# Ledger of designs, part 6: designed miniproteins, single chains

Each design is a single chain, and the fold is of that chain. pLDDT is the mean over its residues in the fold that is shown.

## One batch from the design tools (miniprotein)

Design m192
Fold by ESMFold2-Fast:
Structure m192 (fold): chain A 70 residues (1-70)
Amino acid sequence: SEKEKLRKEILKLIGRILALIGEILDLELELERNKDDEKKVEELEKKIKELEEEKKKLLEEMRELEKQLG
């Protein structure tokens, strides 16, 4: 019961992490397309950094749940 709940929460976190990875990849492609636009590059790099930090937090949350599983 408790282990099943933890596994479901981990799977939900994996789904959220994969969605963030997809968004980061889209922004990295947009950054490459706009590499000659200094202001656009700065804005995209800032947004990528914010999403990478969000991804890091979700990965840490996942690690805590994995510790509870064993």
Scores: mean pLDDT 87

Design m193
Fold by ESMFold2-Fast:
Structure m193 (fold): chain A 62 residues (1-62)
Amino acid sequence: SELDKIAEILRKAAELRRSGQVTDEEAFELAVEELKKNPDVSPELREQVEATLRRILEQRRA
């Protein structure tokens, strides 16, 4: 499903972040880029996911 594809993208970004190879901001950018490259993800759902990731990033920086 569309949600399964999003979950896979987010999981891969989270794994890179946990490995210490990327920052929270870099992981966010990688996830957003993968979502934009995936034509199966609707623009509206992509915006919602991006907003959620941005909120998480802000909470970690605060």
Scores: mean pLDDT 76

Design m194
Fold by ESMFold2-Fast:
Parts: sequence; structure tokens; C-alpha cells
Structure m194 (fold): chain A 99 residues (1-99)
Amino acid sequence: SLDAARAAIDEAEARIKANEGKPVRVTLTADENGLVTVEVEEDPSLPARKLPPGAAESLVRYLADHPGATLELDGVSPETAREIVRAARALNDEKAAAL
């Protein structure tokens, strides 16, 4: 549901803030309505990596176009994780406005 997706995104943002400066594992899941949920977990064992400009938006849109898909990203930098969270929130809000 939209409320569940929003709650998960808010929790992901809080976890990124709590894990400042350390890499995170990011899990993106699209439900049957194309709403994207983002989950964040600590991953201090892997080096931080960044996505190219626009890649976060592309990944989120790709998942939304593939309901039921899940993508897991390891060693994600806090900056990139915030970009993913922002893109997912924006897409879910766009979909909510269309309902």
C-alpha cells in the first residue's frame, strides 16, 4: 500500500542518517501497483560506491515498471542511498497524485 511504502521510505531515510559515513545495503521492491519500497541496512564490510548521475531515478523507474521486482545493492554510499530514497519518494508521490 502507499502508506506502507511511505513508512518504509521514512525509515530508510532515518537509517541512512543514523549510519552516516558508512556504506549501506539498499533493497528496492516494487509492489503490484508499481509503488517502490526502499529498505536500508548497515553494510560496513563493503566499500562505499556511488551511482552515475540519473542512475537512481532510472533504477527506481525501472522497478516501478516491473511490479513484483526486487533489486538489492551492496556497498552503497550514504549520498547514493539518499538519492535512491529521494527518487522513490518522488515516484510514489507522482503515482499517488494519479490515483
Scores: mean pLDDT 78

Design m195
Fold by ESMFold2-Fast:
Structure m195 (fold): chain A 68 residues (1-68)
Amino acid sequence: GGAGAVAALEGELRKHGPEGVSEERLARGVAAALQSGASREQVVDALVKGGLSRERAERIVERGEALA
């Protein structure tokens, strides 16, 4: 499953904070998680837990889906 890719995305948010990571980098991390078998819901929840609003998380997931 995509647990390792989700953990990497969570690690970036923990290291830099939600304002310290570009939307491009977050979208690439989302794409990696989705390609590794993570669900859309798991990725949205990881971003929200990392400090993003749900609306911003959903927008970044849409960008990541386009890259996956």
Scores: mean pLDDT 81

Design m196
Fold by ESMFold2-Fast:
Structure m196 (fold): chain A 79 residues (1-79)
Amino acid sequence: MEIEEAREKARKLPLSKAATLAVGYRMLALAYEIEAELAERGIPTLADGSVADVEELRRKAEEARRLAEAIEEVVKEME
């Protein structure tokens, strides 16, 4: 999801739902960061017993963080 698409989606939601969506993306970013930390330490987290790609997880965490920030801006505008 692009940043502007996330903002438009949030604007169509009630304030409480938009705030929940922002928290959801923050939690998703945190989950990816935790998985990246485990993968960096060589701990397998994938269903096949392999170690996940640290770079991909960190990229996904960055994307989720940017989406959360964009939605948080919309929530502030809805005040």
Scores: mean pLDDT 79

Design m197
Fold by ESMFold2-Fast:
Structure m197 (fold): chain A 91 residues (1-91)
Amino acid sequence: MSQMRQIIDQMFRTYRQASRGDTDAIIQFVDLYDQYVSLSRNNTVDFDDDTRRRMRRMFMGVSYLRQGRFDDAARIFGVPDPSSFVDAQRR
């Protein structure tokens, strides 16, 4: 399995924990995204349509977090309280 596929699979697992408001999981999720972006500069991987749709949603969540749009990020992760995202940002 390619390293990029392993990172995406790990992001899918970490997303479930982040969706429960786990601050450490939110931090790990953002770190995994940064690793994926770094690898994608020199590598390409063909993902199926379902995986690409899930990836787009997750990447949108990271984008909202980076912009300080915690309510928008909370909607993407399915969390009603954005406090865990604010706590992750303070680190």
Scores: mean pLDDT 73

Design m198
Fold by ESMFold2-Fast:
Structure m198 (fold): chain A 64 residues (1-64)
Amino acid sequence: VIEAKKVTITPEGIEVTLLDGSVERYPWSDLLGFELDAKNKILTLYPRDAEPISFRFEELVIDP
């Protein structure tokens, strides 16, 4: 599990802000799906061409 500051879910995809302030962007076209555990603040991404990635986040933002 990778530690993150913030996860933002947008109409374009998912953005993860890492502890160093860098932002990883995952467009919906690059994802098979995702799982959100809001209680434990864990996001798991399922990329089309890579292994699943899990993030523990401090803040969650949903942009409708």
Scores: mean pLDDT 83

Design m199
Fold by ESMFold2-Fast:
Structure m199 (fold): chain A 85 residues (1-85)
Amino acid sequence: ASQEETIKALQEVADAARKHGYEDIAKEIEELAKRVPELTDEQKESLLHEANRALEAKDDPQKFKEEAEGLVSLGRALLRKVEEG
């Protein structure tokens, strides 16, 4: 996945989160989008896959929240690995 594709998908998830009133989740995802350049191409692919899963659930507020929280957790885990390696 390209940096541009991954950032775009994260921005779309953040927009969907904000529309559902999940402002804190939206801000966490926007912070992940800013740090996408720190990730490897394989890590960007994993993050893009989870972002697309959240977008598929965008019309179900509860399922969307669960997928978006999973996306944030994955993003944090990937960034920790970059900081450690």
Scores: mean pLDDT 85

Design m200
Fold by ESMFold2-Fast:
Structure m200 (fold): chain A 90 residues (1-90)
Amino acid sequence: MTGEELKKKYKSLEEALRDLLGRFVTDRPEDASYGLPAGTVLGGVRLPSLEELKKMSKEELVQYLRDLAEKSPNPALQERLRELIEFVEL
């Protein structure tokens, strides 16, 4: 999926994060309040909270997601992170 298609599908960064990463980072369905809780581990890599991600600049967030994708052992998660990077960069 292209970054343009992702921008059309998702209205906010939070929505994209919950849909693309929620399956890998929460032990709760997305109907629960938090989506990406602080300290959540993605295949051995810790994620910051949604609140901390919102505090990051666009450039900081992109660099963080690229590093996370490169270090992740899960190829499905790597694909979701690449889609999210394209969404953020647009």
Scores: mean pLDDT 62

Design m201
Fold by ESMFold2-Fast:
Structure m201 (fold): chain A 98 residues (1-98)
Amino acid sequence: MALVPLTREQLDELVERAKENPTVVSVAARILLIAEEWALGKDHPAVAELYTALGRVEYVAGDYETAIKYFEQALSIDPTNEEARKLLEEAKKKLEEK
């Protein structure tokens, strides 16, 4: 485990990999989340970024209900995160279409 937070580039790569194998990427990202929460604390801004990435992974997988939960968790840590807010609204709209 790296002691530094994952970079934006690394988080974006996780989302792209999720398009090919969402289940494996989701599991790997959850392990990274547990490790980062343990290393930095649950309220660290880097943890909010990782929750946003997890929401994006689940959104790509078509699991909009789980994506919503992750975006809400990201916003509970960083309520000013515009990306998480926009993605939360998009995920809710997708859930309403079903």
Scores: mean pLDDT 78

Design m202
Fold by ESMFold2-Fast:
Structure m202 (fold): chain A 72 residues (1-72)
Amino acid sequence: MDEAAEELEKLADEVEGKYPRTAQALRVASHLVRDEGRPELALEDLKKAAEQFDPGSAEVLRRAAEILEKVV
């Protein structure tokens, strides 16, 4: 679980320059996983965001959801 949160933070850092709003969504998801213990809620939020964001951001959000699906 903590490892998944670290991967989300790392992904956020990698995409922040190109997709700052996507990076923010990833950091919120990381907080939900690490600090709140709600990986299922984080997964739902990421899937919903992937439907709302542009195709490039949506691909990043789907990769983040895949990280969480391995620990949910």
Scores: mean pLDDT 81

Design m203
Fold by ESMFold2-Fast:
Structure m203 (fold): chain A 77 residues (1-77)
Amino acid sequence: SHLEKGKELYEEGRYEEAVKEYQKAIQENPENAEALYNLGLALYKLGKFGEAGMAFKEALELDPNNEKAREALEKLT
């Protein structure tokens, strides 16, 4: 899946390519909180802190029990 491909690219440090794959996963399922959370992580690695914060916020709005997204937002603010 695009989510899995994005995770592999992220682990390789290929953050721009990971962002593209996570965006494809979100295009296929806009309610994919995991893809939004992982998009935020990749954007953070690229120094795109504002966009990362927005992605984490959307992930948390879709899944309020996502502890990792909550912690990521707290660290950015």
Scores: mean pLDDT 87

Design m204
Fold by ESMFold2-Fast:
Structure m204 (fold): chain A 55 residues (1-55)
Amino acid sequence: MSLEEVMRQAYEAALAVLPRDEANRLIADVYKEAVDKGLTPEEFLARAEARIAAA
């Protein structure tokens, strides 16, 4: 699974429960962490899902 694909999937999941501006911020924060730490697509998705659940 590509990082682009998991980003799209996570964004769609966030939009289902959050306003668009909050979904955008959440995905941007996870993306920054992924770039900084070299996360895999699977790790990106797991972190995005955890943040969505906590929001």
Scores: mean pLDDT 82

Design m205
Fold by ESMFold2-Fast:
Structure m205 (fold): chain A 63 residues (1-63)
Amino acid sequence: SIIDKLKELKEKVKKSTDRDEQIKLYKEMNDLFGRAVREGKLSPEELKEAKKLLSEVDDILRS
């Protein structure tokens, strides 16, 4: 599922020591989320969870 893919990408961000890689992964998460929203692939619950995952990664990048 898209949520599982976003969770995997978040874990890769957390494990990475390279800021450029973290930024690239975050872009991949945003691209995946944006496509899923445009295609109507997310339930309301999945939309909320996806936004939470993106917010958590944004917080990591701002640390």
Scores: mean pLDDT 84

Design m206
Fold by ESMFold2-Fast:
Structure m206 (fold): chain A 59 residues (1-59)
Amino acid sequence: MEELIKEAEELREEARRLGDGGGVAAAGQAIKLVKEHKDLEGARKGIEAARELLREARE
């Protein structure tokens, strides 16, 4: 859980620096799913979505 939260927070900050609103939203949703809903599978999917959006924004 802690590792997922930290990964999502790092992705959210990087997305914010790149101006990737979709990545910020996806990473934020993943954090919420872990902390408020205990939905680890949903959080992993949110992290994956944030990674995909960040990959596109970096190009």
Scores: mean pLDDT 78

Design m207
Fold by ESMFold2-Fast:
Structure m207 (fold): chain A 69 residues (1-69)
Amino acid sequence: MAEEFLRKALQYLDEGKYDEAARYSEQAAKIAEKTNPDAADYFRGSAALARQKRPDLAKKAVEKALELL
């Protein structure tokens, strides 16, 4: 479920493991795109922001994706 991958992504962002966080956000996006492509776009945005070492913005993107689910 997307929520499980989301929990892992947020955990890795808090740990400073941005590449791991990005991979889990990408997996959440793949699940979400089947039901809500806009939410999937925000999860992909979070992954990109995590790789740019911008965890605050990555978390905001996740929050926006959750508002659309």
Scores: mean pLDDT 81

Design m208
Fold by ESMFold2-Fast:
Structure m208 (fold): chain A 80 residues (1-80)
Amino acid sequence: SNDLEAEIELSLLRMQFSVIKQAYKNKKISPEEAIEGLKEIIERLEEIINDPSVSEKIKEEARELKKEAEEEIKKIKEEQ
């Protein structure tokens, strides 16, 4: 089952999301860099969501993180 690989990837994406959010909040990266990083996370989450070998439970977690990343992009754009 690709579930283990998807779960590891999802865990890594959650960590990357947290790092980007904190770096942006601390003014270590630009709004453009933050949005770019978040878009890369969304793209990788879409790969998990669209993988037919991944369980629905993991796909639901990936959709939740995708929604959070999309909301963060919206917030960053509104702050510019």
Scores: mean pLDDT 89

Design m209
Fold by ESMFold2-Fast:
Structure m209 (fold): chain A 74 residues (1-74)
Amino acid sequence: SAEEELNKVLEETKKKVEEALKKGDIEEARKIVVESARKLDDIIRKHKASGALQAKALESISELMAKVEEEAKK
């Protein structure tokens, strides 16, 4: 399902972002979030996902990007 594919991408993305931030690699963390946003968009289009599921995916990506930018300011 779209939800299962989105959740899998989000979980993998969160793990990779945390690993990159732990290493202080802000550039890699940004790259991971951008690539994941593209994958989520592809899944949404492929499955014609609901507006609620689209909103959840966008919110999750926005939260990850905000976390990366907060770490970049340290």
Scores: mean pLDDT 82

Design m210
Fold by ESMFold2-Fast:
Structure m210 (fold): chain A 55 residues (1-55)
Amino acid sequence: LSEEEQNLLKMILEIARANNLSVEQALHLARSMAEREGFSPEQIERILKALEEKL
């Protein structure tokens, strides 16, 4: 993961853990945030895979 991808992943993990989000909810949040930040589809897939591995 790039530094930007790592920072987004960290933020999503903090939000997911603080709010007891399900894996599905956390992945949906990650996709929405990454799309808004302008990450490419390839980068989004990489972030989502890393998130699933940590949940």
Scores: mean pLDDT 83

Design m212
Fold by ESMFold2-Fast:
Structure m212 (fold): chain A 62 residues (1-62)
Amino acid sequence: SELDGLSAEELAELAREALERGEVGKAMVYLGQAILKGLPQERADELAARLAAALTERPEPL
């Protein structure tokens, strides 16, 4: 698939951009794929914290 060709850092960047746009569902998918691709734990923790904050403050439809 399209995501199979992307690096962990590219997927992490897509997750960050999705979070900035309020696209929480897309951010979850991109972050999950980035972790599966071997994203460093520190980077994964940072993005997961941002995702958790977004889910708490602005629960958007998926």
Scores: mean pLDDT 77

Design m213
Fold by ESMFold2-Fast:
Structure m213 (fold): chain A 77 residues (1-77)
Amino acid sequence: MSPEEREALLLIAEATLLIMATLLLPRDEEAEKLIDRAMELANEAAKALEAGKVEEAIRLAKEAVRLAEEAYRRAKA
């Protein structure tokens, strides 16, 4: 596995973990929208990685992590 493929997998895993953690907390409509978008991006990243589009997978996964982190912060506050 290439370093880039490993980075993509770790980012997808991080986004998934943050999404799952946020789903255990009470959340408002804004946090729910952020989680829905993070889930879409994580799924797109996984599909891009499976298609061999590693750079695209990293980009999508980074955005998924960013949105999931924002949702988690909002839900935890």
Scores: mean pLDDT 86

Design m214
Fold by ESMFold2-Fast:
Structure m214 (fold): chain A 80 residues (1-80)
Amino acid sequence: MKKVAVLEVDGEEYEMTHVSGGTFSNAIAGTADIPADAKVGDKVEFTGGILAGTYELVEIVEDKDLGGNPVTKYVLKKVA
């Protein structure tokens, strides 16, 4: 299943690359695992990037890509 994560920091959005399973990575934010049982309000820690820190999962959106394939989008906001 296709997964996308978006980080919101100071009003800017950064899209994360889905690596595998629950793992997301970006050269700026670093790497984090979003577990399959994650829910809104959960804290996710990104490590290894300039924007590394604690993020809160604020929204989970179930959507479709242009081919009709299911896509899960995680929206995370920086809190620390």
Scores: mean pLDDT 77

Design m215
Fold by ESMFold2-Fast:
Structure m215 (fold): chain A 88 residues (1-88)
Amino acid sequence: STVDTLQDMVQRLDDMMRNNVPYVDMGRQVSGDVRRASSVSTDPTVQRSLRGVHDMLSDLVSNNSMTRDHMQTVRDRLQTLVDQLRQQ
């Protein structure tokens, strides 16, 4: 399900942050995960939110500008989507 996919992304991101994976490598991996999740989602609000996250990550990775705060923002946005979908 979309909820399970998003929850798995949050868990992987938490694992990468805990294991001190370089932020640029985290950004590349999460960008790929978000792109895949967006492609399989049928909810237009979820698709739009995931495209926004993907665009932000793509720009930050291309400019080598990834920071911990950006990864935290991505994590929080994905968790918010999980929480919203669980209420449906």
Scores: mean pLDDT 81

Design m216
Fold by ESMFold2-Fast:
Structure m216 (fold): chain A 65 residues (1-65)
Amino acid sequence: SMAEELVAEGRRLAEEALAAAKQGDIDKARELMDQAVSLYAQGGNFAEAQRVAREVSAAIAAAQA
């Protein structure tokens, strides 16, 4: 289904966002996080959208400390 495709793409971008944050590429991490959150929300998975936003934001904060 379209919702399943959106959630799968969101998961892929969320993984890339977290990897970018851990590598110190903060701009890329933010961009990919915004895309992943949007895709999860479009797929109706608001809980995962919120989780991804928190997890990547925490990784960005840790990389900037």
Scores: mean pLDDT 87

Design m217
Fold by ESMFold2-Fast:
Structure m217 (fold): chain A 57 residues (1-57)
Amino acid sequence: MKERVDKIVKKAKERGITALSEEEMRKLAEELLKQGLSEDEVVQFLAVEDNQKKLAE
């Protein structure tokens, strides 16, 4: 689990996800992986969450 979460966080940061904290990204990634989502699907979900959080600025 941890290695997959670390990989997702790295990909998310490379895609410019900055509004979510690393802790928030890790928690969401772990929950979504438990739901059966792929690493790429989790990164896409984090990108949507990041965009929604940026709209709050």
Scores: mean pLDDT 78

Design m218
Fold by ESMFold2-Fast:
Structure m218 (fold): chain A 57 residues (1-57)
Amino acid sequence: SHAEARAYFDQGLELLGQGKYEEAIEKFEEALRLDPEFVVARQWLERAREGLARQKA
């Protein structure tokens, strides 16, 4: 549902703020699983993946 997708998205943003990129990615992926048209979640998923790549470098 949209409400569940939004809840996962909000958790992803909180985890991103904590620098927990892998956990944030999982939450954004779950949001997109529940709402595949959630464009904002897809954009933040890309940003989280970039953050993880930078952190691992």
Scores: mean pLDDT 87

Design m219
Fold by ESMFold2-Fast:
Structure m219 (fold): chain A 88 residues (1-88)
Amino acid sequence: MAEEAAREAEEAARGGGKPLALAAARAARQAAELAAAGDALGASMAAGVAAVAAGVAVAVPKAAGEENAEAARRAAEGAEAAARAAEA
């Protein structure tokens, strides 16, 4: 689930040329892969990177950043879910 969401976010960001959303999606995918490998620390760090990218995207002016911010937030949510699963 988290891995699939991260992959979809990465494809959407790549097609739209949205660097912050792409960075968040890549970090989310890395978090999901690390969680699947049992690396809870690595997954948490990757989730942190996704959260920072999403935070920066949200700070962009509404008209210019709405799609970028939404994609980045979805990726960060997926990364956080993967990190939590690894910590369980």
Scores: mean pLDDT 67

Design m220
Fold by ESMFold2-Fast:
Structure m220 (fold): chain A 62 residues (1-62)
Amino acid sequence: GPAAREARAKRAAENLRAYLLSNGASEEEAQKVADEYAALVRAGRVEEADRLGLRAVLNQLT
């Protein structure tokens, strides 16, 4: 249900933050990306959240 999806989204945002930190992002930048991801998911903008996460990951790999 919605509560389970919200909990999963929060875990994904936390994992994204941890990934960015471990790959050299600042705490401020990693938190900003995680907060934006969570806000998009809460707004029902899941495709935009997924694109944000992918872009953030790709930026750390280049």
Scores: mean pLDDT 79

Design m221
Fold by ESMFold2-Fast:
Structure m221 (fold): chain A 82 residues (1-82)
Amino acid sequence: SNKKKVEETLELLDEAAKKLKVPKEYLQDVENIKNYIIENNLTLEEFLNLSDEELNKLVKNKEFLEKLRHTILSLKREKELK
């Protein structure tokens, strides 16, 4: 179901944030992303396909966003191989 896919997206985001040891200044950016995913009922694929313009509304630091996205993809791949 779409709800389960959204929950999987949020779980991967939380795991990625934990792995990256996100500093306090970026915690609000992570919350903004979570709220956007919930409000728009986004799957992981839909989240990863968001335009740079949409992502810039949620997160100002592009380097942090890229690290977060790469970490999410890495974690998803690792879970699929298990």
Scores: mean pLDDT 78

Design m222
Fold by ESMFold2-Fast:
Structure m222 (fold): chain A 52 residues (1-52)
Amino acid sequence: MKLERPLTPDEAIELAKKAIKEGKKTIDNFPVSSDEYEKLKKEAEKKGITIK
């Protein structure tokens, strides 16, 4: 059930790419592991997006 399970890393990356395309500057609350979160945060920072 999507609302009750964490996102997979692939799903999180797709959402981040969509948010960047839509011009969002902040992406919040990615329910992924710490390692995947750090990778996504670094990728987003390269494009000027902040993940909290």
Scores: mean pLDDT 60

Design m223
Fold by ESMFold2-Fast:
Structure m223 (fold): chain A 60 residues (1-60)
Amino acid sequence: SELRKRLLRKIGEILRLIGEELDIERSDLSEEEKEKKLKELEERRKKLLEELKELSKQLG
């Protein structure tokens, strides 16, 4: 179904964000730059989780 495909895509996006978070932590960026980028990833993750929640309601 289309909804299930969208859920799988959003799960893939969350996995990518985890990878980006690890890359930031391992980078040579300053602590302030790392905090800034991690905050941006947190907002993106929050948005994706809300989208997953909405899609999950549609599958029930």
Scores: mean pLDDT 81

Design m224
Fold by ESMFold2-Fast:
Formats: C-alpha cells, structure tokens, sequence
Structure m224 (fold): chain A 106 residues (1-106)
C-alpha cells in the first residue's frame, strides 16, 4: 500500500539522520518493494547509506580473510566474494549469517 511505503520512507530518513545506515537501507528497500518510486534525493541517500555500511563491514570481513582463504582458496570460489556482494547490496545481516554458516560447517 502507498501509505505503508511512505511511512517506511519517513522512518528511513529518521534512521539515516541518526546514523543508523543499515536500518535506513532496509526501510528504503522495503518501500521500493511495495512499489514506491524513490525520488532522486532519496536514491542518493540510499546509495550514501550503502557506502557507509560497506566501508565498515569491509574491515570486519578482512579480519576473517585468512580463514576464508584457507578453507575456500583451493576450490576457486571465495566465500568472501559472496559476503562482499551482500555488503554492497546493503544485506549486512545476510552477510553475517553466511559467515556464521560457513564457520559452523567446519
């Protein structure tokens, strides 16, 4: 519904102003899924939020790089590449879940 999407956009703006970039990304994406057309300004804020989250999570992924290389380097498919893709899409929660799943398989 349009009213539900507009409420999500307002909540996303509030989250962005508070520095809660992951929450802002989630709310903007949910509004878009409901058929809301993001304005040029709203699209710019979404991209900025992705950049902020990506910069923070790249450091955390690097801390686990040795483990990922040791386990997957020889098989030609890097779990870190999948995690970086999720981070670039603003799916930080999925990136962390993927990392935890990889560790538990050991």
Amino acid sequence: MKEEAEKLVEEAKKAFEQGKYEEAIKLYREAAKLGYKLSEEEQEKLLEAYKKVGDEVSVKLAENEDYLIEKFGEKGISASAILQLFVSMGAYDLALESAESTIKLS
Scores: mean pLDDT 61

Design m225
Fold by ESMFold2-Fast:
Structure m225 (fold): chain A 83 residues (1-83)
Amino acid sequence: MAKEELLKKLEEEHKKVIEEVKKLVKQGKLEEAKELLKKAIEKYEKLLELGKRSLPPEILEKIKEIIEELKKMLEEVEKKEKE
């Protein structure tokens, strides 16, 4: 498995999560969007912890970026839930 293959899989999975969250938010399903984001964050944090000794640094950095983006989206959804 090449680093490029891992990056592609991470980007494809991240895109699917973002698209699903945006769809749920558009439908007013804020609780479902929040649940999906929390599960995605937990999954990537677990992957980062398990992979920190075996994955290339570039992959680890990509996972960290994904986690940060998902956390920002979670804050956005939580703000909309209060409105």
Scores: mean pLDDT 80

Design m226
Fold by ESMFold2-Fast:
Structure m226 (fold): chain A 58 residues (1-58)
Amino acid sequence: SEVKELEQEALNYKAKAFAYELKARTSSPQNQVDYLAKAKEYKEKAEELKRKAEELRK
């Protein structure tokens, strides 16, 4: 179902966000800002997909 696909995609983006947060912790200050920005983008996308899945659920 579309709901399951959206939920799985949300989990994938959440995992990517976590990976970028870990990269930021071991990166130079110049790269930390970029990695944290990507992590934030993926977190927001994951949350949006999760909300869409909940709205489509009947």
Scores: mean pLDDT 83

Design m227
Fold by ESMFold2-Fast:
Structure m227 (fold): chain A 61 residues (1-61)
Amino acid sequence: MTVEELIKKADEAFSKGDVEKAIKYYEEAIQRYEALLARHPDDPALQQRLNTLKERLEKLK
């Protein structure tokens, strides 16, 4: 499953009122982006995308 598919599933779960499932999919997407950033620490676009997902997740908690 791609990171984009994880985000899409999180958005779909949230729209259906399944906040717990949405949180789990967002957390998986964040973990995958963090793994990518660990290998490419100088990628500002990836870091910005990761920060955006973290902010979105915090709004759901």
Scores: mean pLDDT 80

Design m228
Fold by ESMFold2-Fast:
Structure m228 (fold): chain A 97 residues (1-97)
Amino acid sequence: MSEEEAKKLGKEGAELGSEGTPEKGKEAGELAKKAGESGSEEGAKAAGAAAMAAGASGGKEAGEKAEEAGRAAKESGSKEGSEAGSLGEGGGRNAAK
């Protein structure tokens, strides 16, 4: 996956998560995870933002996907992705409760 593709996936995830439904939040988390797993710094940053949006959407499945996406962003090695990913992971964990 290219850096441009990873950034686009993260942006799409953030937009879906902002709709605030559990179904959209789950899809947002899945897109965020793909962006975070891309290995690009820009993808990791976008993944962190999308994971935060997914976690805020509500619903257990959305929370679980946000936690996974946040973890992937943290593992990317990007400082900004790690910081945003930590917030997404925590938010997702709370939503998955």
Scores: mean pLDDT 70

Design m229
Fold by ESMFold2-Fast:
Structure m229 (fold): chain A 61 residues (1-61)
Amino acid sequence: VRLSFEQLLELAERMTRWAVSQGASPEAILAFLRTFLSSLGASEEEIERILAHAREVIERL
């Protein structure tokens, strides 16, 4: 099933929050998300927007 941008963003945010709770580094989280989102068929534009949001989430935690 193809995920919408909103679904990808929500999934990435939940994964980011979980990974931070497990002690993952910001660099590891962002690298993982890039690979994961690409595997789901996200465009480069969508990936960059989601990673920017994930970085903001990490900075707030």
Scores: mean pLDDT 81

